# Designs tried in a protein design run: designed miniproteins, single chains, continued (2). Part 48

Each design is a single chain, and the fold is of that chain. pLDDT is the mean over its residues in the fold that is shown.

## One batch from the design tools (miniprotein)

Design m5654
Fold by ESMFold2-Fast:
Structure m5654 (fold): chain A 75 residues (1-75)
Amino acid sequence: MVPRLPDPDALQQMKNQVNSIHNNGLNNINNPNNISNFNNYVNQLNTIARDGPPDISGLANNKLNELNNHYNNVN
C-alpha cells in the first residue's frame, strides 16, 4: 500500500487549519461564556488527529495536549 502524499499546498493548508483551531480554542478558554465553543474546537482537533495524514495527525495531537493543559489550568 502506497499512501498518496498531498501536494505541499494542501499540507500547508491543513497545518494552518490545525493552528487556527488551536488559537480559536485558546481564545475561547479565556472567556467563560464561550467555554462550550472550546469543546467544539477540541472535537475538531480530535477528528484531524484520527483522520489526518501522519504529520498533520501529530501536530493536531500536540495542539490538543496544549489546549487540554490550558483547560485544566482554568477549571
Scores: mean pLDDT 73

Design m5655
Fold by ESMFold2-Fast:
Structure m5655 (fold): chain A 79 residues (1-79)
Amino acid sequence: SPEEKLKEAREKVDKLVDEATREMNALSAQYRAEVAAHADDPEKAAELRAQGRDEVFSLARKTAEEAQKLLNKAKEEAK
């Protein structure tokens, strides 16, 4: 049914978001630890903060795009 396809898509999106959230949290923790390890080197610490931010934002963007594709496909199939 259309309702079942939308439910399945939402469940896939929830799983995708949960997996991406865990990965983003792991990346953030890794970069925070590396920044702390370079507390006496402000230039290196700044570089690591920027790199970590870029990686997290890239993952968030890719996750949002994939989630939107899943929802759009389910909406088309529900018509």
Scores: mean pLDDT 87

Design m5656
Fold by ESMFold2-Fast:
Structure m5656 (fold): chain A 92 residues (1-92)
Amino acid sequence: DISRQNRNINLRNAIDLINNASTQSSSNTSVSQQLSNAGTYAQNAMNSTDTTQRSNYGIQAGSNISNARSQDSSIQNTYTQASNYINQAISF
């Protein structure tokens, strides 16, 4: 199933970007924690068998990255790229 494979690839790419940004933000505990929470939500989206649950977890992941970006503008690129991957995953 190409759609399922594409969803899983997109969510893995989002999780990798989020986790890398969380590690790079380790000196800012608030930003790092928001990004860690976003990674957990993206992982929950990947593990979801229900489209509604997957969408809800994806939205929560995006919200946590957006909150991190509001505290640290260097997160903007991670937000843009990860949100694009999440949106592609929850569209299927």
Scores: mean pLDDT 84

Design m5657
Fold by ESMFold2-Fast:
Structure m5657 (fold): chain A 55 residues (1-55)
Amino acid sequence: SLSLDQLLEIIINAADRAEEKVKELEKQGIKVSFEEYIDWFGEALEEERRRALEE
């Protein structure tokens, strides 16, 4: 099982990745919806969790 510290790191990293994607699209004039952000955040969470388990 993951420690609380590892879980927090996963959440922080996932949020950072989702925010970077939003900023990149906004620089291109693309407006991101809340639902799209949540979907990307969920995808990033799964990816960061998988990555953490590979270490």
Scores: mean pLDDT 81

Design m5658
Fold by ESMFold2-Fast:
Structure m5658 (fold): chain A 110 residues (1-110)
Amino acid sequence: SVLDEAETFIKTIEEETPTLVELAASDDPRKQALALARWTVLLSEAYFLMRMLLNDPSVSEEEKKEAITRLAETMIRTLDALIAASKDPELQALLEREKARIEELKAELL
């Protein structure tokens, strides 16, 4: 089910977060770029799952709200960790803009 896919994806984000934090904390611009590239893939998958949840008639409105909230909160936690680890002000600013966008989406769906 799409709910099971969302749960699996939350675990994937949580499992990948330490590696992304290590890459973002690096002084190597290539490693910082790799962290951003992988984060962008995860963000795209999260939005795809949120859309699938919203469009699934077999999922209750309460289950949709709960799953989307948990996805958004997991993404925000990963972004907070990446922002804190980043030494590049431009990368930090970009990640902060992504966080604001997810928080806005979460607020609109509540």
Scores: mean pLDDT 88

Design m5659
Fold by ESMFold2-Fast:
Structure m5659 (fold): chain A 61 residues (1-61)
Amino acid sequence: AEEEVIARLEKVTKVTPADIAEMRALVEREGTTWEQVLAAFDAAEKGLDEEYRALGEELEA
């Protein structure tokens, strides 16, 4: 869920929980929901995770 996405973002993008909270506030000010932004980040993070996994498979091949 949200905590899981935040933990992944910290590993991949080195963002802190404080940075996430600030971004969430900014997104709400712009009239967009934080849930929509998290969905986009989750999709991008999964793409990166798959790329790292593919690299591991290439090293085995």
Scores: mean pLDDT 63

Design m5660
Fold by ESMFold2-Fast:
Structure m5660 (fold): chain A 95 residues (1-95)
Amino acid sequence: MQAFRDFYAKFEEQVLNMKKGAKGSVSDDTASGSFEALTEDEIKYKEGLERDGASGEAEGTFKKKGGEVEVEGEGKATTADGVTKELKEEGTEKV
């Protein structure tokens, strides 16, 4: 599912950008995730990401319909300095 991968990539980019507000390099990455199947066609997900003192979390849903997948997600990222940014993602993709 490309929408989920795009959402996760945007979420990671937010965490990295917050951490790199001036400049820098991220060396280590720790990520966690969970999925909960609500029905055959609907899955909830939750993710956590931590890099060099910056952290983030995201959650959302995948819903299948007629050969398409709807994705809806929200995330927030916090820098090591405690600055928080929010990310929202909605989309529909064919599978």
Scores: mean pLDDT 55

Design m5661
Fold by ESMFold2-Fast:
Structure m5661 (fold): chain A 96 residues (1-96)
Amino acid sequence: MKEEINKLAKEGYEEVRAASEQGDDAMEAKVREFEDRLAPLLEEYFIELAKKEGITSEEQLKRYRELARDVARALGDMVLAIERISRENQAKKAAA
């Protein structure tokens, strides 16, 4: 599970960086694709953790699934922010 998330993160970072060279819209689309791929892995991980803590209520498990989706979206937004900052810094360095 951790290895799958790490692999997706590494491959995702490389693909987002490549897409960023094509423009902001292409980069955003790629980040959203990775959010869709990451969300089910995070849901599985969070549900496994919840069950280890004795949480078996469907209502509580639903909250963990919602949290996993929210985390996936937050990670995507963070990646977009980091790549935009990186591009601005590279543009400034090239102009100097």
Scores: mean pLDDT 78

Design m5662
Fold by ESMFold2-Fast:
Structure m5662 (fold): chain A 62 residues (1-62)
Amino acid sequence: KKVLHVFATEVDEAAARELAASIERVHRERPDVLVELEATGSPSPAAREAVRRAEELARRLR
């Protein structure tokens, strides 16, 4: 399988939700591609929690 490693910085809550939606879209359209997400610089606890959920989603869809 092909692995796409995504690095993101300054990820706010809206960006984290968009990343999760993009991960789900890639999984549906390209199930041969595995997505690994690493994000830093989230400005709030809510943003960090949204990033954590997106990272968990990426791991679940491997």
Scores: mean pLDDT 74

Design m5663
Fold by ESMFold2-Fast:
Structure m5663 (fold): chain A 73 residues (1-73)
Amino acid sequence: LREEAHRALLRAIGAEIRLVGIESFPEQYSEEEKREAREETVRALRELARIFAELGDDEEAARYAARAERVAA
């Protein structure tokens, strides 16, 4: 589970970095690529929230779940 949390954290970080890059240079990316980046970021953050909840870290779980909902909105 701790190893799963580490992998999920790296996935979420990578997804957020990619999304920031796309948002910084939006004209270089298709609408499909922008949508896929947002959807992957939401999925990665939701998975991270689920793993923190399983670890009993309710504060971190709530924080990442809220971040995912902001990206999804």
Scores: mean pLDDT 82

Design m5664
Fold by ESMFold2-Fast:
Structure m5664 (fold): chain A 65 residues (1-65)
Amino acid sequence: SAETAAGLAALNAGDYEAAVAHFRAAIEADPSDEQAQMALALAIGALPDEARRRAELARLRELTA
């Protein structure tokens, strides 16, 4: 998807916050996008701030629960 492509571009540029946002949008548009699901987890793990990683992981659990 366009969102998955944008997320991958952001991830490659080191913009992990933008990558998270794009991959979330890709999953909302197409829940079967396994690439976006895996890339979202990677982008969250790459966030430089530990508190931000914890917040996004908690948010992911709420969204996927």
Scores: mean pLDDT 78

Design m5665
Fold by ESMFold2-Fast:
Structure m5665 (fold): chain A 81 residues (1-81)
Amino acid sequence: KDEEIKKKILEIIDEMQKTEDVEKLKELTKEMVRLINSLTDSKLQHEVTDYINEKLTETVERMSVEQRKAIAEAIEEVLEE
């Protein structure tokens, strides 16, 4: 169950690295955050978060200011739900 969610999160990260579309990036970010929040094991949630941070570091460094702002806004929107 949680392993399937982890695999789906990794697929979303791969898609985020390939897309330049700000709206698609926002939707992928929202889906990723919702999936992370659906994990029931706190330790696995931390491991997934660490992996995401590591994988997205390179992508974030290449992102435009607009793309980074879109990601931050998407995260805030999901957290306020």
Scores: mean pLDDT 74

Design m5666
Fold by ESMFold2-Fast:
Structure m5666 (fold): chain A 95 residues (1-95)
Amino acid sequence: SMEDEAIEALKEMYEALKNGDIEKALEILEKMLKSDDPLMRAAAQMFIQEVLERAKEGDETAIKLAEALLPVLEKYSDDPALQKYLEEIKKILEE
């Protein structure tokens, strides 16, 4: 199902994050953000939120992924939902 595909992609991103594979996590995330499937986009937003929370707690891998997300999200600055995450990342990195 489409729900199963979104869950599987989310699991792959979490495994990449666990392994410190910033590039792989970012590639999967960009693919999900570009999807016309609202479930894929929702899962991508859930992952971004989790990364931001871990970065606030000082997780070095999450901080690196948040930094890598900045130029990606700037390309989607016309999307109000993604703009919110862009502003949150900038605030986290200023601390």
Scores: mean pLDDT 80

Design m5667
Fold by ESMFold2-Fast:
Structure m5667 (fold): chain A 90 residues (1-90)
Amino acid sequence: MVDKNLSEEEKKTYEWLLTIPGVGPKIALNLIKAGYKSKELLFVASLSELQSIPGIGRTIAVRIHLALKKELGLPIYDPLEQEAEKKYNL
């Protein structure tokens, strides 16, 4: 079913955001509405910019950044968040 309120790119980004622990439909839509319509736009956003979006705290903003780096195949090492992600992905 095609969602006419979201472009194909926005819909793809929305569905990907829903895979992140703690990101529900409302938070994902708030990101899209704030102009973060693609993974690339999310990647260039700062943690402070992500935290300015309703429903997003530091933990969710960091999770989004880690998920983006993993999705793009970039090497990342954050001792706290990387350890938590590895345990989740077992």
Scores: mean pLDDT 71

Design m5668
Fold by ESMFold2-Fast:
Structure m5668 (fold): chain A 57 residues (1-57)
Amino acid sequence: SAAEREKLYEELERLGVLAAIRGDEALVAQASAAVKANADVETLRAVIARIRERLAE
């Protein structure tokens, strides 16, 4: 749904900022690439999960 996709984009944006604060350019690039590629909801969730896991380390 559009509302779900918008919420996922907001989360990716937030995670991208956190990755940037940490200086993790690879995670920033991953977040940005998913948004720019107009990725589907399933792909967006997978990318969000991966970035969260990396930031938790």
Scores: mean pLDDT 80

Design m5669
Fold by ESMFold2-Fast:
Structure m5669 (fold): chain A 56 residues (1-56)
Amino acid sequence: MEDLIVKDPQKTVDPEDGSPLIEVTSKKSGKKYLVSAGRLKKAGITPENFESPEDK
């Protein structure tokens, strides 16, 4: 789950699967994160259902 969040804002593409990085809002906290679209799809998570593991 931590791998879904990209901490380098200069990256526009996930180096692992080449999918684009998208900005999503965490459903739990309302904070915005850059995540890999491919990793979200692989995990079965839609952008609107994203919950950051860094939300506490």
Scores: mean pLDDT 65

Design m5670
Fold by ESMFold2-Fast:
Structure m5670 (fold): chain A 93 residues (1-93)
Amino acid sequence: SSAVIKEVNALVEEAKKLVAAGNVTGAKSIVNQLKTKAETKLKSLDDSKDPADHARRLMATLALKQGDEFEKQGNYAKAAEAYAGALILLTLK
């Protein structure tokens, strides 16, 4: 939904501002929120037999793994973008 996409984009921008300000704790909180939302949405599609939903789930899983790698590197800005990308992909019709 457009409302979810706006919320997700706002969280990414907030995470980037927190990183720029040196607020690592705040940035981690937003990144974890995006990750949790993306993982929850991914699980909601587990029972879908639609090939398009299956493809989106695989692509979102790859984006989540990319986010995990950036998070391990301490790159919270890129982690936020990756998790947000996964969530947006999963919220498209």
Scores: mean pLDDT 83

Design m5671
Fold by ESMFold2-Fast:
Structure m5671 (fold): chain A 70 residues (1-70)
Amino acid sequence: MVLTREEVLARFRGLMDEGLDAGLSPDEIVARLNAELDELEARQPEQREELHDVYGEVWTEALERLRARE
């Protein structure tokens, strides 16, 4: 089943929000996101470029949120 960009964004943002709310370290959150990225890329290799773009967007948003909490 092909995921839309919006579904991929929601999935990565959900994992990020869960990790931040659980108090996971940035390294633990990155490991979790990388595992999800690898699984999605393996299932939908034609979406690789889109998956990596979305991952970058979510991680940039998370870094801004972490900086704002200082």
Scores: mean pLDDT 76

Design m5672
Fold by ESMFold2-Fast:
Structure m5672 (fold): chain A 101 residues (1-101)
Amino acid sequence: NPYRGPLSEVAEEQGDEELAKLAEEAEEALTLGLLMLGVAKAIGDEELVEALEPLIKEARRLMEEALRAAKEGDLEKARELAEEALKVAEEAVKLGLELMK
């Protein structure tokens, strides 16, 4: 996976296929959200930046907490946090696509 991040790596090392899949999907959605935020900043769309930046920040925070939980062996908490990170990142992507119309 070209979008493999630290959480998906830890999940694979621990043999948790569900966490690995959630981490990969969340990392892909967050990457797309970050690209959309970068485009919004480049074109000077202040309204789009204001809408996306809080969601991207929250998704990143949730991913960092999921990584911490996974490293501590709390795989259940890591999966819950990764699922929330995916939902927030997907919300950012959907909002970005709607506002870019």
Scores: mean pLDDT 84

Design m5673
Fold by ESMFold2-Fast:
Structure m5673 (fold): chain A 70 residues (1-70)
Amino acid sequence: HHHVPPSFLEELTVEEARRVLDAIREELKKGFPEAYEKLPEVPDDATREEIIEHYLRAIGLAAEAMRKEA
């Protein structure tokens, strides 16, 4: 569990935070499709806190995939 989300996401609207999350998910899909498949579906009514949680999960899975290849 992370208590401190990235500060830039806290300054974004929910819609802007979703776009950042979507961009990260797209990068994972291209570079680490295995990690992308492990990501949970983002609810349509997700709060900013939930979007940040999904973002941190995506970054964590990407880091694990990179470590495994190294």
Scores: mean pLDDT 73

Design m5674
Fold by ESMFold2-Fast:
Structure m5674 (fold): chain A 74 residues (1-74)
Amino acid sequence: APSADALWREAARTSAELLRKELGLRVSVATLEAGPRADVGALNAALVAYKLYGSESEAKRALELGRRLLERAR
């Protein structure tokens, strides 16, 4: 089974890809991996909900969380 750390890195990678492809926001995987796990977890959950259900509110939440993580980087 994948380690918890490997699963976390995969979640960060998937979140970065979904932000870019679905919402047009470019956030590096390194920025997400350096961010608070709670915030990145919330971002991943919002992106998964948007992908599965097409919820505009979850898309807006994902964009807000992604922008906040970008602003926190340096």
Scores: mean pLDDT 79

Design m5675
Fold by ESMFold2-Fast:
Structure m5675 (fold): chain A 69 residues (1-69)
Amino acid sequence: SLDEILEELRELLKEIGASDETIDRIISLLKQGEATKAAALVVTEVRPSEEDLERIAKLLREAHKLIEA
């Protein structure tokens, strides 16, 4: 479900040191269908490793797909 994917995304972002404010902004953008802007915030504000970026990108795509369904 969307809620499960957003929770998994929140958990990953917390583990890699993202602030609650940044996480809330990313999730808000995803809920608005703004997946590209959400991805840009991940790259600019969170700056994850390549491995973590792949995991995050997968969750962003799945969340976007469910929101647009």
Scores: mean pLDDT 82

Design m5676
Fold by ESMFold2-Fast:
Structure m5676 (fold): chain A 75 residues (1-75)
Amino acid sequence: GAARAAELVKQGEEAIKEKDYEEAARLFTEAAKLSSGPEKALILLQLGRVYEKLGDFETAKKKYEEARALAEEYS
């Protein structure tokens, strides 16, 4: 539910502060699975940034494209 997604987002943000980008990617991926609409778009945007930090630019691009598609759908 929404509460679990919010908890996973907070844990992912904490992982970013610790520069644990592998853990951040895992947590934001799980949060995105529990989310929809604008909330999911924001999580996918954070996932894209995390994959850039991991040097996985191909996956980062895909996450940004998914986030954009969702943002355009609900705008």
Scores: mean pLDDT 87

Design m5677
Fold by ESMFold2-Fast:
Structure m5677 (fold): chain A 68 residues (1-68)
Amino acid sequence: SMAELIEKFKRALEGLEKVLASGDRTLLLVALHEGEELLQEMKKAGVPEELIERMEKVLEEIRRKLAE
């Protein structure tokens, strides 16, 4: 169901936010790759725009940390 899919993506987002907090460069690189794949799946699945925006924000923050 869409509700189960939304919960799956929310859980994935929480995992990415924890990796972001860790500052581990290797984990951040993996998280960026996985998060970009998840973002494409979210867009294809037609999940709410608010959830897509939250994912894009987290990925932007990961990219900023990797650029440091």
Scores: mean pLDDT 85

Design m5678
Fold by ESMFold2-Fast:
Structure m5678 (fold): chain A 105 residues (1-105)
Amino acid sequence: MLEDLRKLLKELGYSDEEIDRIVKAFEETKDLPVEERAIKLLEVYRDIRNIGTLLINLIKYLGVKAALQFAERLLPYAKTEEERKDLLLVINLLRVAMGEPLLPL
């Protein structure tokens, strides 16, 4: 899981520092409830701040599954390759929190 996450983030073009931050958050939260884990993973990625904040609020009120469904529904509406990659990262962070397999790039 962690090695697969590192590989995915590297393929998406994230820096070693950002990858280490996300992986550290994953390791530090592994024993936390799925909702709290998902929130911590989203909080460490500053470049998706607006989407991350919205999804954190959705998790707090509706749970991780609803936030994941919302992110998946946004994917067809991505206007740029950068937006698509950011949405795929968010979807995969939520999937990791739920113990689900990663989506391909």
Scores: mean pLDDT 73

Design m5679
Fold by ESMFold2-Fast:
Structure m5679 (fold): chain A 78 residues (1-78)
Amino acid sequence: MMSNINQSNSIISSSTPVIESLGEQAARALHEGNWDEASRYLSQITSHMNSVRNTLNSLLGSTAGTARFNAFIASLGR
């Protein structure tokens, strides 16, 4: 079984391209004036972010999980 750190890294690695893709789609929708589409993508991003945060807190505990989540947010290329 992977360690909790390895599991947290795996979750971040799998979530990063999904969130980045949704962020690019949201940015395009905003640039095109499609607020409805942008709102849908932002809602999906929020859902994925909440899932990542909850999973990191579950694996690492609230303090370490929050620190890892903040590092993840800082690493997003948007």
Scores: mean pLDDT 77

Design m5680
Fold by ESMFold2-Fast:
Structure m5680 (fold): chain A 93 residues (1-93)
Amino acid sequence: DAVEEFARRAGVHPAVVRGLADLYAVKNGLPAPKTDEEVVEAARALLEEAIRLHEEAAKKGDELSRIRLEMLRALLAGDAEKYREYLEKLRNR
């Protein structure tokens, strides 16, 4: 299952990946993803959009956006260890 594989690599529950895909579809006026591959692609597209938004804020010196940017990049890359590292940094502020 492409959704389960993506979720496992990212260190998140599959429901999170499906939720991101559904949110991307609703935000862009698209029908709900039908296949697991469509779900993964929609989730990636939403994460890439969030990365762009946080890159702009980080350029202006927003420390929270810098941490969130690294978390989102790790999540998209399937780097669960790096994602948890930045999540702990955000949590311990």
Scores: mean pLDDT 79

Design m5681
Fold by ESMFold2-Fast:
Structure m5681 (fold): chain A 76 residues (1-76)
Amino acid sequence: ASLFRKRLEEAKKSGFKDLPELADEVLRIAEDYRRGRVHPLIAQEILRITREMLELAKKAGHPVVPKLEEAVRLLE
């Protein structure tokens, strides 16, 4: 969770260059959570970070928005 937070801050510094990669990783975690493979406390932390990523992606008009919206839906 804290590593994802750090990666989000790095993405902000680089003009969102790493955001597609982070979105793919978060979606994979969300899918694993639905399969019962991720602890609920970890899923809650990832959901919080993913919501922040989604808001930033929407403001930037980034094409990962639908992928992040799907991840949020799966983690809820």
Scores: mean pLDDT 76

Design m5682
Fold by ESMFold2-Fast:
Structure m5682 (fold): chain A 94 residues (1-94)
Amino acid sequence: MLEELRRLAEENKDASPEEMAKLLTEKGMRLSIRLLHELNGERVPASTPTLAKLARELFGTDEVYVGDEEQLEKLRPILEELEKEMLRIYQEKL
């Protein structure tokens, strides 16, 4: 996610902040949905999934739950917050 955000920023340096926010939101949503689908059938330790590492980089959180439907419901707010935080990071640098 972060490397894709950096590439988008470099490719669209002349774009308006509003145009970039729209592109980042759309791309962030697609990445979040993709990760959710990839993890939807798996039960893994919270400290090892890719989303846990991303959450640590963006929010300093220690854990994310994956696997069953109850754990996926706990994961959904984290994915939404990751997308929102990625957008904030980009806006702060513009």
Scores: mean pLDDT 47

Design m5683
Fold by ESMFold2-Fast:
Structure m5683 (fold): chain A 86 residues (1-86)
Amino acid sequence: MLLEEAERLLREGEELLEDAEFLEDILVNKKVPTTEEEIARVERLSQLAQALRDIPELASPLGLAEHLRREGEELIRKGRELLERA
């Protein structure tokens, strides 16, 4: 049980970090989404940003990227802690 929970948290955290890095690449490195997967990711993240527009820090794409990075790091930290307890 704890091992499965830890693995899920680590996977979810890594996915959030990938989303944060993707947004940073678009904003800082001027990366243009070209694949169907990249375009779908932009659409999903845009919808998330719109849902969070009432929180000023999260309303901008850069603020969203920072939020996703922090959430991803927290999930990875919790997953590693659970692995130590399992």
Scores: mean pLDDT 77

Design m5684
Fold by ESMFold2-Fast:
Structure m5684 (fold): chain A 75 residues (1-75)
Amino acid sequence: MEEEEKKKEELKRRIKELREQADRLESQGLTAEAAAVRRYVDIGEEYLKKGKLELAEQAIRTAEDIVRRAEEKLA
């Protein structure tokens, strides 16, 4: 139970970070990548609300991968 609460807090923090990163990508003209990140963040947030932590983490990891690849294009 304590590990589940820690994971929940971690996933909430990662969601906030991803939304900020999506805003930055959009401001830099990467509109399609920003939209994809927001989509997976929304999916992850929905799973998090339902207590589906593993599915939430999978969606968040996908969003993080999109951000990483997008940032590599901007470097």
Scores: mean pLDDT 84

Design m5685
Fold by ESMFold2-Fast:
Structure m5685 (fold): chain A 77 residues (1-77)
Amino acid sequence: MTFKEAIDEAIELAKEMGAQRVIELLEKVRNGEITEENLGLLAAIADYSVNKDREKMAEYIRELARAAGEPVKELTF
């Protein structure tokens, strides 16, 4: 898939998890606004665009949300 498709899918995944802070970071990446806070997320999206590993992407979203003190829903794959 394209990088744009990967980030759009990651945003939908973050919405399913209720990870509001991660959604905000993903939207900045989608708009080309790369900061220190979302640099690792850009790398994760690039990896997801190639591997299509939805579970791995969800795990990364969960770790970012946890670091931000945000509760998230567990997803079953």
Scores: mean pLDDT 79

Design m5686
Fold by ESMFold2-Fast:
Structure m5686 (fold): chain A 99 residues (1-99)
Amino acid sequence: GDFKLAIEDALRLLGFELVEFRKLSENEYEIVAVAEPAVMDEWEKKGLSQEEKIEAAKERLKPLFEGLEDSGFEIKEVKFEYNEETKKLTVTIKIVKKK
């Protein structure tokens, strides 16, 4: 749907790739995204730790969170996971549409 495409485009502009988009209920969605290789390469070249990469990811995603809240969504959960073997940073975002 149009909403999924809008989320995918917003994530891409912020250096993230949409992995999964799930409708959990009539008003609840789960978004799973991964930081793009170019973004991860930038952070690695800067010598950022795992914690610093997570903080940098939070800063990059602020415009998405603000846009979702402005659109009448509540952000219920944001989870960041770093896989040391694959060098991938994944974010899981749960949102609910308010009336």
Scores: mean pLDDT 87

Design m5687
Fold by ESMFold2-Fast:
Structure m5687 (fold): chain A 97 residues (1-97)
Amino acid sequence: DIEEEIERLAETLREGGFSEEEVELFKRMLREMVELEKSLTDEEELLKKMYELVAKMGDEMGYTEEELEKIAKEGEENSTIKGVFAKMLLDARKAVK
């Protein structure tokens, strides 16, 4: 059940110190990715659109590139889930530019 998998991932973010507002944006992005996979047959276009959705979610969360870079760096040094997530958002943003 995809909704149960989405909720499990959301719980991991809550445990990682994300706000409920950030978690809801993440859940919305995952649902959009599921719909995207159903509509696209080209693997390269699917991957590109998935990166665009991740980057859009980061923008909607209100993080600047500088804030994400700081969180990612501090997270790498301390092995935090938030740091890994910030790095993912930065990588997605760079991939869509």
Scores: mean pLDDT 78

Design m5688
Fold by ESMFold2-Fast:
Structure m5688 (fold): chain A 94 residues (1-94)
Amino acid sequence: SKLEEARKILEELIAGLRELLARTTDPEDRLLLEGVLTRLEHILETAKSLDEIISGLETIIAWLEQHARDTPTTREALALLREALEQLRKLKAS
């Protein structure tokens, strides 16, 4: 189902962000990534539709774009989030 494929995309995103966190030394960037991961894990656990997953990712991206410091770590996190969002939007359109 599209929802199961969306959950796999979200699981791959979570794995990518966990790998980024493992390579991150800056305490503020670590806290930011931990917060993002907590929100994504909550979406994975609670989302009942593809639209809820998409909306959740859009909210996280918007928050980061407005409030996050511009660091190499936050740029890489945003790139991973945006790639997952594009995959989810393509899945919805299919």
Scores: mean pLDDT 91

